# Designed miniproteins, single chains, continued (2): the designs that were tried, part 25

Each design is a single chain, and the fold is of that chain. pLDDT is the mean over its residues in the fold that is shown.

## One batch from the design tools (miniprotein)

Design m4849
Fold by ESMFold2-Fast:
Structure m4849 (fold): chain A 68 residues (1-68)
Amino acid sequence: AAGDAASAKSLASSGDATAAADLIVSAASSGDTETALAIADSLLELSMSGHENIAVDVGKLVESKLKS
C-alpha cells in the first residue's frame, strides 16, 4: 500500500535503514508485490533526491536479512 511506501521512505530519510528494510522484506515475504514495488520506488526517489547512501544501506540490509 502507498502508506507502507511512505513509512519506509520516512524511516530511511530519518536514518532508520533497518526498519525500512524490515518493511520491504515483510511485504515481499507476504506476496504483496505491489507494496514491495511501491517501497522500492520510494527509496529510488530518495536516492535521486540526494539520499543515495540511505537507499544503498537499505539494499544491503534487505540482502543480509534474506540470506540470514
Scores: mean pLDDT 73

Design m4850
Fold by ESMFold2-Fast:
Structure m4850 (fold): chain A 74 residues (1-74)
Amino acid sequence: KAELINEAVKYVKKGHEYEKQGKKDEASQWYTKAADLFEEAGFYDGAIAAYENALRVNPSEEIQKKLEELKKKK
């Protein structure tokens, strides 16, 4: 629902803010939380984009695996 997407967008903005500060671990955590909310809302494109941002700032085999599973759904 729109409320979940709005919260996910807020979390993406938090991730971007931490990324600007060089806090890559925190940025990755916020991008991952945003991706989880996008997935819960059924907005897989948003979830994919958020996981890609999380991987870009902090590479993680676990997140990469989640991204591959989401791409198979869409």
Scores: mean pLDDT 82

Design m4851
Fold by ESMFold2-Fast:
Structure m4851 (fold): chain A 65 residues (1-65)
Amino acid sequence: SSMDMVNTMMDNVRNDMTNVRRDHHNRMRGSRSVDEMNRVNDDFRMRMTPMYDRMVDLNNMRDSM
């Protein structure tokens, strides 16, 4: 069903977000300087922003069903 498809897409985005958060945590722990930590945090924000936008789109799609 269309609902099952949207739920699957949302689960995929949640999994991607979990992987990005785990990667961010590992990269922060491996960082050797404040400058490196700042770059890791900037990269994290850049990766997370489109995922939040995608989640909003999927939630709106679900609400229209």
Scores: mean pLDDT 89

Design m4852
Fold by ESMFold2-Fast:
Formats: structure tokens, sequence, C-alpha cells
Structure m4852 (fold): chain A 75 residues (1-75)
């Protein structure tokens, strides 16, 4: 049976959400990173991304934590 254990969720200085999980199938702690950005748009060949505010980033961090806790609960 595959077991997922949440080791930590944090916001990095680079504006990434970092999730550390232990996966029993891999027998390893896996780190997943993804950007904490609000908006991305492309106009006239230029792509712009707007980072989340500190409050929005904290809210996203908590949502990600709860989502991974639910995955761990159902594993």
Amino acid sequence: MRTIELKGVRLTEDGLIEVEIYDSELNETVTVRFPAIRDTHTADGVTTSTPLSEEEAQALLERVRKAWEEVAKNS
C-alpha cells in the first residue's frame, strides 16, 4: 500500500511553494516546487507574471497543505 506523509509546506524566497512529502512506494522524500503567481498574460510577444501578495501566498500555502494532508489521509 502506498503511503504519503506530508513533511512540510513552505514559501521560498524565490516565490515558490515547496512541498516535501515522503512516498513509501519510492522510499524517498520528494520535493515539489511550483510558482506562487496570481496572473500570467502574453501581449505583443511579452509574457508577464504577477507574484501573489504575502497574504495570498499564505492562503495558497494553507490550501496546498490541506490538499496534501487529504492525499496522505486517503493513501
Scores: mean pLDDT 72

Design m4853
Fold by ESMFold2-Fast:
Structure m4853 (fold): chain A 75 residues (1-75)
Amino acid sequence: SIQQQAIINALNTMGMTPQQALDMLRNSDIDTQQEMTGRIVRIARSYVPQDQRDSFTSQMSTVQNVINQLQDIIS
């Protein structure tokens, strides 16, 4: 999907694999999870077509939604 590809591109920009990002999030406190997922979403948004960016940001508004997308990419 466009959303999954945007997240993959964001992680590549950050020098991380989806598995590494998921492992870091699972081992982080809530504040660190919010900061990390916020950074992933901000970078990923730039890889989403302009007319779809608000919808993408809304769908990725929670830490759990970002974790679920990473799990889907890996599976």
Scores: mean pLDDT 87

Design m4854
Fold by ESMFold2-Fast:
Structure m4854 (fold): chain A 60 residues (1-60)
Amino acid sequence: MEEFLKWVEERFGEEAAEEVRKILERNKDDPVLAWVKATGLIMRELARRVEEYLRDRVRF
């Protein structure tokens, strides 16, 4: 878990890592569901970064 949170922080930033940590804590009784929800958040953050990149390119 700690290695995963560190990887998220390095790749997506501290805010994304904190949100993943909260999801893992809220769903600690079901590790599979916790991981599904955490990966869903990471996918959404990736999509958001792609959208921001495309938005910036429209201005070029």
Scores: mean pLDDT 73

Design m4855
Fold by ESMFold2-Fast:
Structure m4855 (fold): chain A 62 residues (1-62)
Amino acid sequence: MSRAELRERLRALDEAQRRRLAELAGVPFGLVEYFARSSDEQAALLPEEVQRRLAEALERLE
């Protein structure tokens, strides 16, 4: 999954789903909001391991 695709999918979730995703990924809710709503360049500054955990959490969210 590309970073752009991941960010688009996160923006499509409602707030409750993003909060659950944050719990599954083991990150603060504010980090999910930052990644989803920031510019692509700002989102690129997030560590690759954190981006991977967000993608895995999204798949587990059903």
Scores: mean pLDDT 81

Design m4856
Fold by ESMFold2-Fast:
Structure m4856 (fold): chain A 98 residues (1-98)
Amino acid sequence: AEEAELAELREKARSLLDKMDKIQDFINKLKNGEEVEHPIDGKKITTEEQRKEALKKIRDYLNKLNKEFDEIGKKFTALGREDELVELVRERVRASLA
């Protein structure tokens, strides 16, 4: 049961980090004035007003993802497996440097 719980937490953590990375890419592209599709609803963003509204919604969504990641982190800590969180962060850093 504990090993199965850890496997589930790893998948949830990786999925969440992937979503956060996509959101950060979207924010960077919006700040650079690129025309992009909204990562939540897939709608193309082409106007200043749409960009402001998308940024607000995305910040709210990112805050939700950060809270979910914090809860997953607490579960890893409760299981005494903070090493798993460290490795996930290291994997993400390696990917960003590739």
Scores: mean pLDDT 74

Design m4857
Fold by ESMFold2-Fast:
Structure m4857 (fold): chain A 60 residues (1-60)
Amino acid sequence: TRQQVIQQKGQALREKVTATPEAAEQTDKLLDEGRSLIDTDPEKALKLFQQATQIAQQGS
């Protein structure tokens, strides 16, 4: 759902706070791509936000 997509984006933003600069930069790129797709392809947006979250977590 759209609500799930927005929640996943929020999680990626929170994880970014403790990430390394390199992981934060990669997370930002995925967040930007996902944001552009929320209204047109929410399924792809969700996957991008999940990837952003994982990269931020691994980069801590």
Scores: mean pLDDT 79

Design m4858
Fold by ESMFold2-Fast:
Structure m4858 (fold): chain A 117 residues (1-117)
Amino acid sequence: SIAEELLLKAVDIYAEKHGVKNKEKLRKQVLLNSRDVDALLILAEAYRVKGYDELAEEIRRYAEELRSKGVNTVLPEELIKALGEALGKSDATLEQLEEAVREAREAAEEFARALLS
């Protein structure tokens, strides 16, 4: 999964910058406890940091709409922002970010459909 690869990349950059002693624990926490809405918010912040403000706002609005329908985030907002900033300052390409958003949106829509059905 490109979304999982980019989330792990964000965790690795964050852990190095902040001197996280147990990087594997953080990686596991982000992957196993992240919901698709968390991934969308991280990707939105990455787009914003790279200067794609309109795309960032579109993804953020979509994630907030899912939250309003009961699809809640699991990660703290401060961690979501920090991971998105780390990813946005990385060498991740626009193409990789677009594919990750597609994967996260498909998973989030499936989950939201299950809640609303």
Scores: mean pLDDT 81

Design m4859
Fold by ESMFold2-Fast:
Structure m4859 (fold): chain A 77 residues (1-77)
Amino acid sequence: DIEETLALFSKSRTPEEVEILREALEAVEAGRYEEAIELSAKLEERRVETADAPEELKEEARAKLPEIVEEALEKVK
């Protein structure tokens, strides 16, 4: 159940992040995997930006994210 999953993860997330997560889960259920991957990447980018972590690690994560997304998109074609 998408709503139960959202409830579990909503406790420490903004309403905007919960909405993106809902859209990603709905895309997966609809078989729209490319859209789900792009929405998941958007959530991860936002998560990196708000993380309480050194900027060096955030920069590394941001640099790797496009490569991971591209690889995932290639696999669902």
Scores: mean pLDDT 68

Design m4860
Fold by ESMFold2-Fast:
Structure m4860 (fold): chain A 94 residues (1-94)
Amino acid sequence: SEDFERFQKLVKEIYDMLKEDITKPFEKILELVKQKRYDEALELLSALYFLYQITQDERLKPFIEEINRIMLALYRKQDVTEEIEKLIEKLKKL
């Protein structure tokens, strides 16, 4: 289906971003949240979470519960700007 192909492309884009810089996908998600594009932000974060389940990226492992909380908040169309900014700052310390 077109939705599955779009999701696969998104997973590849997130994979490439994570390989370049761990904060890059979260910075893109933050920009979408600031624009109130919560559905698109959730789609990106969902692709990242799916990729984590496959790769078990040790850099993301300590933050998975926080990522799950942010995904739930995005699904509820809640502003998570501060939560994502704090997550990015923690990831920069890796």
Scores: mean pLDDT 87

Design m4861
Fold by ESMFold2-Fast:
Structure m4861 (fold): chain A 70 residues (1-70)
Amino acid sequence: MEKLKKEYEEKKLHAEARMYGIRAEEARYQSLLAQGKISQAEYDKKMAELAKEREKVEEELEEAKKRYEE
């Protein structure tokens, strides 16, 4: 059981690091849009890409949690 706990903890930390990166990019693009340095279309495209990445991180974390709780 300790091995499964370590695997879940590692995946959780990795997911948190990836989520931090996604949030940083979201904030960066929001700032660039507010400054007029990117178009609304480019912003929307980048937000859609980041949303897909967030979904993947959330799915991976949910699967890891399910394996640990089973």
Scores: mean pLDDT 80

Design m4862
Fold by ESMFold2-Fast:
Structure m4862 (fold): chain A 80 residues (1-80)
Amino acid sequence: ILTPEEIELIRKFLDIFVKLEEENPSLAKRLRDALVNLDREGFEAVLKELSKILPEEEVEIIEKAAKIAMEHQEQSDKEF
């Protein structure tokens, strides 16, 4: 169950991601692939590249939303 704060964060992330797909589809694809594959190194590399083109506030939103998604996946992997 996601909290209202986590839902708002994910909504903001989706808005940023849609904008990124239009402005830089290559980076958007790399971000998506890193998140889907749980590729920490790939995610960190994309996050550094995003910090050059996006405001710090938007980069923080992406980082926090990704952390929530990764933590939920990690918890599932620890049951049996």
Scores: mean pLDDT 75

Design m4863
Fold by ESMFold2-Fast:
Order: structure tokens, then sequence, then C-alpha cells
Structure m4863 (fold): chain A 64 residues (1-64)
């Protein structure tokens, strides 16, 4: 899936992929509130900021 490709490009360990997939599913559903994504996935604010950074970087690479 696209989510698996993004997680792979971001270098996400399999143990963290479930949280990242949930975050990506929320974004796909139109949830663009990073605080809400953190609450729904159980990520800390620090984890959400790191996810946001990696996600945007992965998107830039995949849009080639």
Amino acid sequence: SLYDKIAEEMGIPESEREKFKKALELIDKGVLDWEKIGEETGMSPEEVEEFRRKYLEALAKLKK
C-alpha cells in the first residue's frame, strides 16, 4: 500500500509502523490537525513532530 511505501521510505521500524499507519490513515481521511493525530495514535508531541518531519520528507521523495 501507499502507507507501507511511505513507512519504508521514512525508515520506520516494523514495531512503529502501526502508529504511523494510523497517523497516515487520519491524514488520508482529511484530519490535518497534528495534535488530534497525536491523541488518536497515542504519540507524544515529540513523536508527532518527528513523524511530521519524516512524512513531509518522504512525500518530497515519492513525488519524483
Scores: mean pLDDT 73

Design m4864
Fold by ESMFold2-Fast:
Structure m4864 (fold): chain A 94 residues (1-94)
Amino acid sequence: DDYDRRIQQNPNDFQSYHQRGQQLYQQGRYDDAIQYYDRSIQLDPNYFQAYNNRGQVLYRQGQYDQAIQDYQRSIQLDPNHTLSQTNLQRVQQQ
């Protein structure tokens, strides 16, 4: 896989970890997706898209409180990120 190759060549590429997490999420591999989003966030704590996407995985797993925290962090980093705002509202209805 191209993202696995990029990670091997540049293990500090937070975007490649994020993209790999997205692939794993699409495959229903939620725990694996979270690990890759965690690494992306560890490498760049200001990458709001990784928080939003980790929140979506946590929501799918029924971990609503953790999903809320991730969506709130995404909004703090980018207040104009409409997807994070929509996802936060959806979770709060649970």
Scores: mean pLDDT 86

Design m4865
Fold by ESMFold2-Fast:
Structure m4865 (fold): chain A 70 residues (1-70)
Amino acid sequence: MAALTERAEAAIRAAVAAGETDPRQQVVRAARALGLEDVTDPAELAALARALAEAAARLFGLTPVEPSGS
């Protein structure tokens, strides 16, 4: 299931919508929104970190920079 990655994408988009422009800060905000601060189990922590990394790669890979032509 891609539920964690979808939640991570939504959390990153929410951080962007809130005015966060730094990619690192967007990921940090998303991690907090997913409850990373409350996770003490290493397996769950790894799963959340992986979901965040996948979501960040997809979102930043899609629109990391705007194409220039004019």
Scores: mean pLDDT 71

Design m4866
Fold by ESMFold2-Fast:
Structure m4866 (fold): chain A 94 residues (1-94)
Amino acid sequence: MTELTEEELRRLEEEARRLAEEGARHLRETMSLEEFEELVRRELEEARARGSGGRVRLLEALLRGLRGELSEEELEAMSVPERGAALLGRLFAE
């Protein structure tokens, strides 16, 4: 756990959060909620067909976030990557 300093890790976490917020904002300016939901839905179908379980879970979390269908209990039960995808979907839908 010493490949990066604690300060460097904090900076990377802050940068990642900022990039996610800016990314969601930029995507909202370039495509509609319906267009993004359709894109995610298509990717989910392809991931399911390929048996990519991890990718399926991330895309399902993102899609449910976009739809506002996630409870706080479900968010708390998610892995960190899944929760990040769900929050990105919620931020995009705002």
Scores: mean pLDDT 72

Design m4867
Fold by ESMFold2-Fast:
Structure m4867 (fold): chain A 61 residues (1-61)
Amino acid sequence: SEEDARRAAEGGLAAARAGDEAAARTGFHQIAVMGKVSAEEALRAVLAGDLEAALALALRG
């Protein structure tokens, strides 16, 4: 769902900004699973701080 995708994207980005590696890892993994994309693609969006890219990836699935 869009709500679940937004929650995963926002959570992953917030965790990355805070330096919470475990929470950031959970976030980009959720994005990858939702979007059926690679963990590498999801991680790049999260590390770039690009909410629109992270959300688009999560919604791709």
Scores: mean pLDDT 81

Design m4868
Fold by ESMFold2-Fast:
Structure m4868 (fold): chain A 70 residues (1-70)
Amino acid sequence: ADDYLNYIKELIDDKKELLLKYYSKEETIELLSEYKKKVIEQAKELYPNNPELIEEIQKYIDELIEEVKK
C-alpha cells in the first residue's frame, strides 16, 4: 500500500509538471481533476478494503490542485 501511495504521488507530480508545461493553469486544474477520478477508481479496484489509502490519495491530489490555483 505505501509503495502504491508513493507511486501515485510521483505519478501525479509528474503529470502536474507536464500539464503546466503545455497547458494553461485553468486547463491543468481541469485535467488534474479528471485524472484524479481515474486514479481513485483504479485505486478502489486494486485496494477495495483500504479506505485510508484512498483518502490519502484524494488529499494529496486535492492539495496539489490547490497549489496550482495559488
Scores: mean pLDDT 82

Design m4869
Fold by ESMFold2-Fast:
Structure m4869 (fold): chain A 97 residues (1-97)
Amino acid sequence: SELEEIAKKAIKEAEEWLRRAEELGVDQQSIDGARTGVLNAKINLDKKKNLMAAVYGAASALEHIGRALEEQGHTEEGKEAREKGKQIIKEANEAAA
């Protein structure tokens, strides 16, 4: 389904941004928090029972990563991650309508 593909893509995007945040030296506590969000999103995707929860979990991880990046001086990267999270939610809502 379109929503399942959006959820898969959102999780991959969140995983890629998590890796970039680690490379940019974001603190371990913020990394661990975002990683937990991604893992929860994957669990929701695997069960295929709540695809919107998988999307929201991945988008929430991107927002958390983006805020941590901005707090640590990576302003442009942080804005990009947060904007990506917003775009994912918009696409998922349009696909679910």
Scores: mean pLDDT 85

Design m4870
Fold by ESMFold2-Fast:
Structure m4870 (fold): chain A 63 residues (1-63)
Amino acid sequence: MEKVAKALSLLTSIRDQIDKMAKELGVPRKEVIKEVMYLIEEEGITDPFEALKKAKEILEKKK
């Protein structure tokens, strides 16, 4: 699925936001990336900022 290459491109556009969120939540960057990728690939979220917002909600609940 060409969607995987597109998801990587979208992650590049929000790299700084991923770093900031990982620092704010006290979680490893890889955990933020994992949740964002899950939301893009499995839930079909195409807006990287919406995926990031949803990932933040999920990670906050895991605390």
Scores: mean pLDDT 74

Design m4871
Fold by ESMFold2-Fast:
Structure m4871 (fold): chain A 108 residues (1-108)
Amino acid sequence: EPSKEERQKEILASAIALHAHVVDGASAEEVAAIYREAKKLPLEELIEKVREILATTPDPALREGLEHYLKAVETEDEEERKEHLAKATEATLAPVVAARAAQLAAAR
């Protein structure tokens, strides 16, 4: 099983990679590369990077997602962590779901 630090780094690296996908349209290959590079950073630098992204993000749903990723890292309770990760993923993907719905409506 991964260590606590490794799990925290995985959560933060995933947050950074998924944010790049949603905001910048990063491809699956680019997302994988961003995740790998982020995992090379110390935990403290990953936390700071996510906080910087949060501070510069104007979209309320993306901000909510990033806040839940940070809460998932801070909690030591597995059930609370799973709840925060679920909410983080839902909030982060909300703009993509809305864009896809608008695209389908425009095609008819």
Scores: mean pLDDT 78

Design m4872
Fold by ESMFold2-Fast:
Structure m4872 (fold): chain A 57 residues (1-57)
Amino acid sequence: MMSADEAAERFTAIGREEKDEQRQIELGYELAKEHGVEVPPQPSGSLLAAAILNRLG
Protein backbone atom coordinates (compact mmCIF):
# COMPACT_ATOMS: atom_id res chain seq x y z
CA MET A 1 0.00 0.00 0.00
CA MET A 2 1.39 3.36 -1.07
CA SER A 3 -0.04 5.13 1.98
CA ALA A 4 3.11 4.86 4.11
CA ASP A 5 5.39 6.21 1.37
CA GLU A 6 2.92 9.01 0.66
CA ALA A 7 2.81 9.99 4.33
CA ALA A 8 6.62 10.05 4.47
CA GLU A 9 6.77 12.26 1.38
CA ARG A 10 4.19 14.63 2.83
CA PHE A 11 6.13 14.88 6.09
CA THR A 12 9.36 15.54 4.20
CA ALA A 13 7.61 18.26 2.18
CA ILE A 14 6.44 19.87 5.43
CA GLY A 15 10.06 19.97 6.57
CA ARG A 16 11.15 21.63 3.32
CA GLU A 17 8.31 24.15 3.17
CA GLU A 18 8.30 25.05 6.87
CA LYS A 19 11.61 26.41 8.09
CA ASP A 20 10.19 26.90 11.58
CA GLU A 21 11.01 23.74 13.54
CA GLN A 22 8.07 24.20 15.92
CA ARG A 23 5.64 24.55 13.01
CA GLN A 24 7.11 21.49 11.31
CA ILE A 25 6.61 19.44 14.48
CA GLU A 26 3.00 20.65 14.85
CA LEU A 27 2.17 19.71 11.25
CA GLY A 28 3.88 16.35 11.62
CA TYR A 29 1.97 15.70 14.84
CA GLU A 30 -1.33 16.46 13.08
CA LEU A 31 -0.43 14.05 10.28
CA ALA A 32 0.45 11.31 12.79
CA LYS A 33 -2.78 11.94 14.71
CA GLU A 34 -4.87 11.63 11.54
CA HIS A 35 -3.38 8.17 10.96
CA GLY A 36 -3.80 7.06 14.58
CA VAL A 37 -0.06 6.93 15.23
CA GLU A 38 1.02 7.17 18.87
CA VAL A 39 3.73 9.78 19.36
CA PRO A 40 5.42 11.28 22.43
CA PRO A 41 4.14 14.72 23.56
CA GLN A 42 7.29 16.44 22.23
CA PRO A 43 8.35 14.42 19.18
CA SER A 44 11.09 15.25 16.74
CA GLY A 45 10.33 15.31 13.03
CA SER A 46 12.34 12.15 12.41
CA LEU A 47 10.52 10.25 15.16
CA LEU A 48 7.16 11.32 13.73
CA ALA A 49 8.12 10.18 10.23
CA ALA A 50 9.37 6.83 11.54
CA ALA A 51 6.22 6.29 13.64
CA ILE A 52 3.94 7.06 10.68
CA LEU A 53 5.86 4.71 8.39
CA ASN A 54 5.83 1.93 10.99
CA ARG A 55 2.09 2.31 11.59
CA LEU A 56 1.05 2.50 7.92
CA GLY A 57 3.61 0.06 6.43
Scores: mean pLDDT 59

Design m4873
Fold by ESMFold2-Fast:
Structure m4873 (fold): chain A 94 residues (1-94)
Amino acid sequence: MEEMRKVVEETVEKLKPYLSEEQLEEVRKRLMEAVERSEGKSFEEQVEIIDRTAQAIYMAIADDPSVSEEQRAKIAEVLGEAQRRLVEIAKKAA
C-alpha cells in the first residue's frame, strides 16, 4: 500500500499546475479512497476500482468550464500514468 500512496501524492504534485487546491484535494481524496478499498482485494477487483476511480476523476474535471482543452489533455496524461502505475503495483502484489 505504501507504493500506491506514493503514486497518489506524486500524481497530485504533477496536477498542481492544472488544477485548483479544491480540485487537487478531491483528486487526492478519491485516489486515496481507491487505494484503501483495494487493500485485501483480488487483482481483478483492484484494477476495476482503479479504472473506475480514474474515469470518475477525469469526468469531474472535464465538466469544469474553467479547464482548457490543453489542460484536459495534460490532466488525462497524468491520470493515465497514475492508473498504469497503480495497476502495475497491484499486479506485482498479486
Scores: mean pLDDT 81

Design m4874
Fold by ESMFold2-Fast:
Structure m4874 (fold): chain A 109 residues (1-109)
Amino acid sequence: VEFFKKVKEEIEKEGKEALERIDSLTPQEARDLVIEFIEKVKEKLWEAYEKTTNEKAKQHLLNAMFLLDLAERYLRENPDLSVEEAKRILEDIVETVKYHLDLAIEAEK
């Protein structure tokens, strides 16, 4: 449980920092920032997956990683995305990951 809480806090902090930077970036830089954020979050979620023995928690982490893969694919296939669109995707990713981590934390109870 404590490990998942720490991962959630780290993702929330890094997401906030990325959201504060994104408005000053070009569209390409904003897209790259969101892709880099997704890659870092996936690494943290995979570490959480390997450390948990709870099958329900593992499923919630897999669901989050699947949604992150879809978001990363969309960003890579749409190079003409605006900064506003990239920012919205980043906001949605942070919210989605936090939601699935909360479900994983609840499953560990």
Scores: mean pLDDT 85

Design m4875
Fold by ESMFold2-Fast:
Structure m4875 (fold): chain A 74 residues (1-74)
Amino acid sequence: SSELAKKVEAVLDELSALPLAEARELLVSLGFPEATAERLARLLVDPSLLLDLPPDEAYELMGRILEAARRLLE
């Protein structure tokens, strides 16, 4: 589980380093709807946007970001 967490963190770091358009395209290729992929890509490029969201919405989006990382790992 700790090894999986490390792999997820590494993937998230790689995703956050991508230009917005490339992150969005990658998320769409992983099976996310276009609107969801756009929103997740923006959060990956600028994680501080999570701090401005209601806690429940931030939690849901963090869950989707973790799902994206897991889909890239397997």
Scores: mean pLDDT 79

Design m4876
Fold by ESMFold2-Fast:
Structure m4876 (fold): chain A 85 residues (1-85)
Amino acid sequence: MSGAQLRQRAHLLIGQAEVLKIRAQEMGDEETVRLAQQAIDLARQALATLDRGGSLAQAQRLIDQAQKLLDEAQERLKQFAAEKA
């Protein structure tokens, strides 16, 4: 994956995670808020790595880890929402 593709993926992850974090905060799901924040932090670290001309492989690993946390956060919020309904 190119640096431009990694930047695009990181920005999309941050946007998705921020929306999820706000929703989780509104619902009182503190654990999903934590997972979403961790995903944002990792994606921001990946962008910082790319901005300073660092390792594309390291940026890729950070983005992959952020994606896993975002996926976990999405599933957790979905379960929490079902329990609240």
Scores: mean pLDDT 85

Design m4877
Fold by ESMFold2-Fast:
Structure m4877 (fold): chain A 76 residues (1-76)
Amino acid sequence: MSEEEFEADVLRALAEIYRVLGKMAYEKGDYDSAIEAYKKAIELYEQALSLRPDDEVARQGLEDAKKNLEEVEKKK
């Protein structure tokens, strides 16, 4: 594993964590925290995909995070 591959894996893992944190905040009705977490997840997924464009897991996570952000912004 190269440093670039390792960095992509770390960025995707962090993005997944933030996406989960965003969902937890949303379930608690903390829409501001949910929005912040989903925006962070989107940034991290985009960075992971810039290093590894063929990562279908990261691509799906990015799509889900963007959809979740849209839904929570409509609630605020």
Scores: mean pLDDT 84

Design m4878
Fold by ESMFold2-Fast:
Structure m4878 (fold): chain A 96 residues (1-96)
Amino acid sequence: SARRVLVLIEASLATLAMYANISKRTGTFDPEELIKRVREARKRMLELVDQSDLSPEQKAQVREIIDDFVERVERDPSRTVEAAQEAIDRIRALIE
C-alpha cells in the first residue's frame, strides 16, 4: 500500500527526531553519530520507496524529501527535529 510506505517513512523521520531530542536532553548529543544514523535510515527509506507501489512521480517526490532532510541534518545536525518535522509535513501532504 502506498499509504503504508508513506506512514513508515514518517515513522522513520519521527524516530530520528526523537533520538536527536533525547541525546540533547541527556547531554550525549554526538553530531557524527546522528549523521551516521540518518545516512543508515536514508538507505532503508529509499529501499522502501523503490520496492513500493507508489507512482514514479510520487517516488521522485519522496526521494527529494528524504534527500533534502539528509542534506539539512548534515549541514546542521542541531536542527534535526525541525528538519524532520518539515519532511514529515511534506510526506503527509502526499497522503492528503
Scores: mean pLDDT 88

Design m4879
Fold by ESMFold2-Fast:
Structure m4879 (fold): chain A 63 residues (1-63)
Amino acid sequence: SDAEKNGEAALKAAEEGAGSAAAAVGAWDTYRLDPENELAREGARLGAAGAPAEVVARLAYEG
């Protein structure tokens, strides 16, 4: 779906553009290990809606 593609693009942008490399790595590992994780998906949705990359990465990391 477009939302899923936008979410994945937002997470990739967060990984590449996040101010903290550690946060970006953590967020990507959380998403990769459990793509059904609610916090990771919420982070992707917020990213698609224009949230800052650091916020998206933090939410995915905490999932």
Scores: mean pLDDT 56

Design m4880
Fold by ESMFold2-Fast:
Structure m4880 (fold): chain A 81 residues (1-81)
Amino acid sequence: MYAIALGMIPQLERKLVEEEGLSPELARKVANTLAQGLVDGLSKDEMVKVLVEKFGLSEATARRAVDYAFDLYNKILEANA
């Protein structure tokens, strides 16, 4: 689980920069926070709240970022099953 979450960080950073227009530095912080949230077993709503409160993202942007993270995590899990 931990290794899978770490492996998704570069792809998630790229997605956040390209789709949401986040700076590379902010995208890296957000991607690391999302990976940690997945490892900690946080719900989508809990992760949205963390991104809004910690990074000042809009709820819409935070929800899309969380959805990207879950999509990537599920795809990596399927590939390693």
Scores: mean pLDDT 80

Design m4881
Fold by ESMFold2-Fast:
Structure m4881 (fold): chain A 80 residues (1-80)
Amino acid sequence: EVVLSPENQELAKRFEELSQQVVKLAQEKNDQEALDRTRQIIAELQRELKEAIENNSSQEEIKKILEKAIKKLEELLEEI
């Protein structure tokens, strides 16, 4: 069982809240491209986190993965 640091738990929560905001806005605007891009960002994050956990990556590396995914969602939100 890999326990995320408190900082990484907060980043994961931020990602979840942000992804919900992007999905809601994209649905309200009927923006299928934004919905598809959100799905891709989530899938990429899940893959990278799985690989990091399997490779016993540091909490600092996990933080970078989460921050990258959050940045992609923030950029997508600005485009909608």
Scores: mean pLDDT 84

Design m4882
Fold by ESMFold2-Fast:
Structure m4882 (fold): chain A 100 residues (1-100)
Amino acid sequence: SEFEKSLEQAKKNGMPEEDIEELRKLYEEAKKLELPELEERFRELATELFGEEEAKRLLEELERYIKEEGLDEEEKKEVYIRAILQLKLEILRRERKKKE
């Protein structure tokens, strides 16, 4: 529900329909993934944005946060999905600026 509201707000703010569809597809895919797959998807996107060294650090920080908060498996999935979507949004924003 919160993600759907975020997409509607992004659309009202002039985000292209193609970018909104990319985020929606990623969200639906991510919801079906297991934790190891979510970790790998996060690593891939973080590496694309920041490089391997920073991506590794970000993953370690995320895992530390999960451990310190005592999150269960469902809550861990939600944290990874949110992080993945934030990384993808930033990639889409950077690609748009690079093409213009």
Scores: mean pLDDT 81

Design m4883
Fold by ESMFold2-Fast:
Structure m4883 (fold): chain A 57 residues (1-57)
Amino acid sequence: ALSDTLGYRIERGREIAIERDPSVGDMPRDGKFEQIALDYLNEYEGELWEERREKLE
């Protein structure tokens, strides 16, 4: 479901956000936090994609 997909992405982004800034874990889990989590996920996926693209070739 859409809710399940969004929740999965937010959870992954949350883990990445907390890894980069532990204080993010103390934030209330509202739409603002979700936006922050998704932003970190998108940035991480971009960095990971560049590294993995070279390694997978």
Scores: mean pLDDT 69

Design m4884
Fold by ESMFold2-Fast:
Structure m4884 (fold): chain A 81 residues (1-81)
Amino acid sequence: KKKQILGEARAIINGAENLMKKAESLGDKETVELFKKALDYAQKGIEAAESGNLDEAEKYVKEARKLFEEARQKLNEILAS
């Protein structure tokens, strides 16, 4: 469903923007790049969903979610050090 895809993509964007600021403050360029990639894929998912290409939108949002989860896990490991 288009609404669900858009909702998930927007949630990833909001989360990544907030956590990316924390990663930047820690000087962790690798984690920042992962959040940037998650943002890029989430934005592509929104564009695909708005164009009616729901299959492509779902693929983009799944990749965005994977990258976001990897970046968040890496940030948590650094904060626990």
Scores: mean pLDDT 84

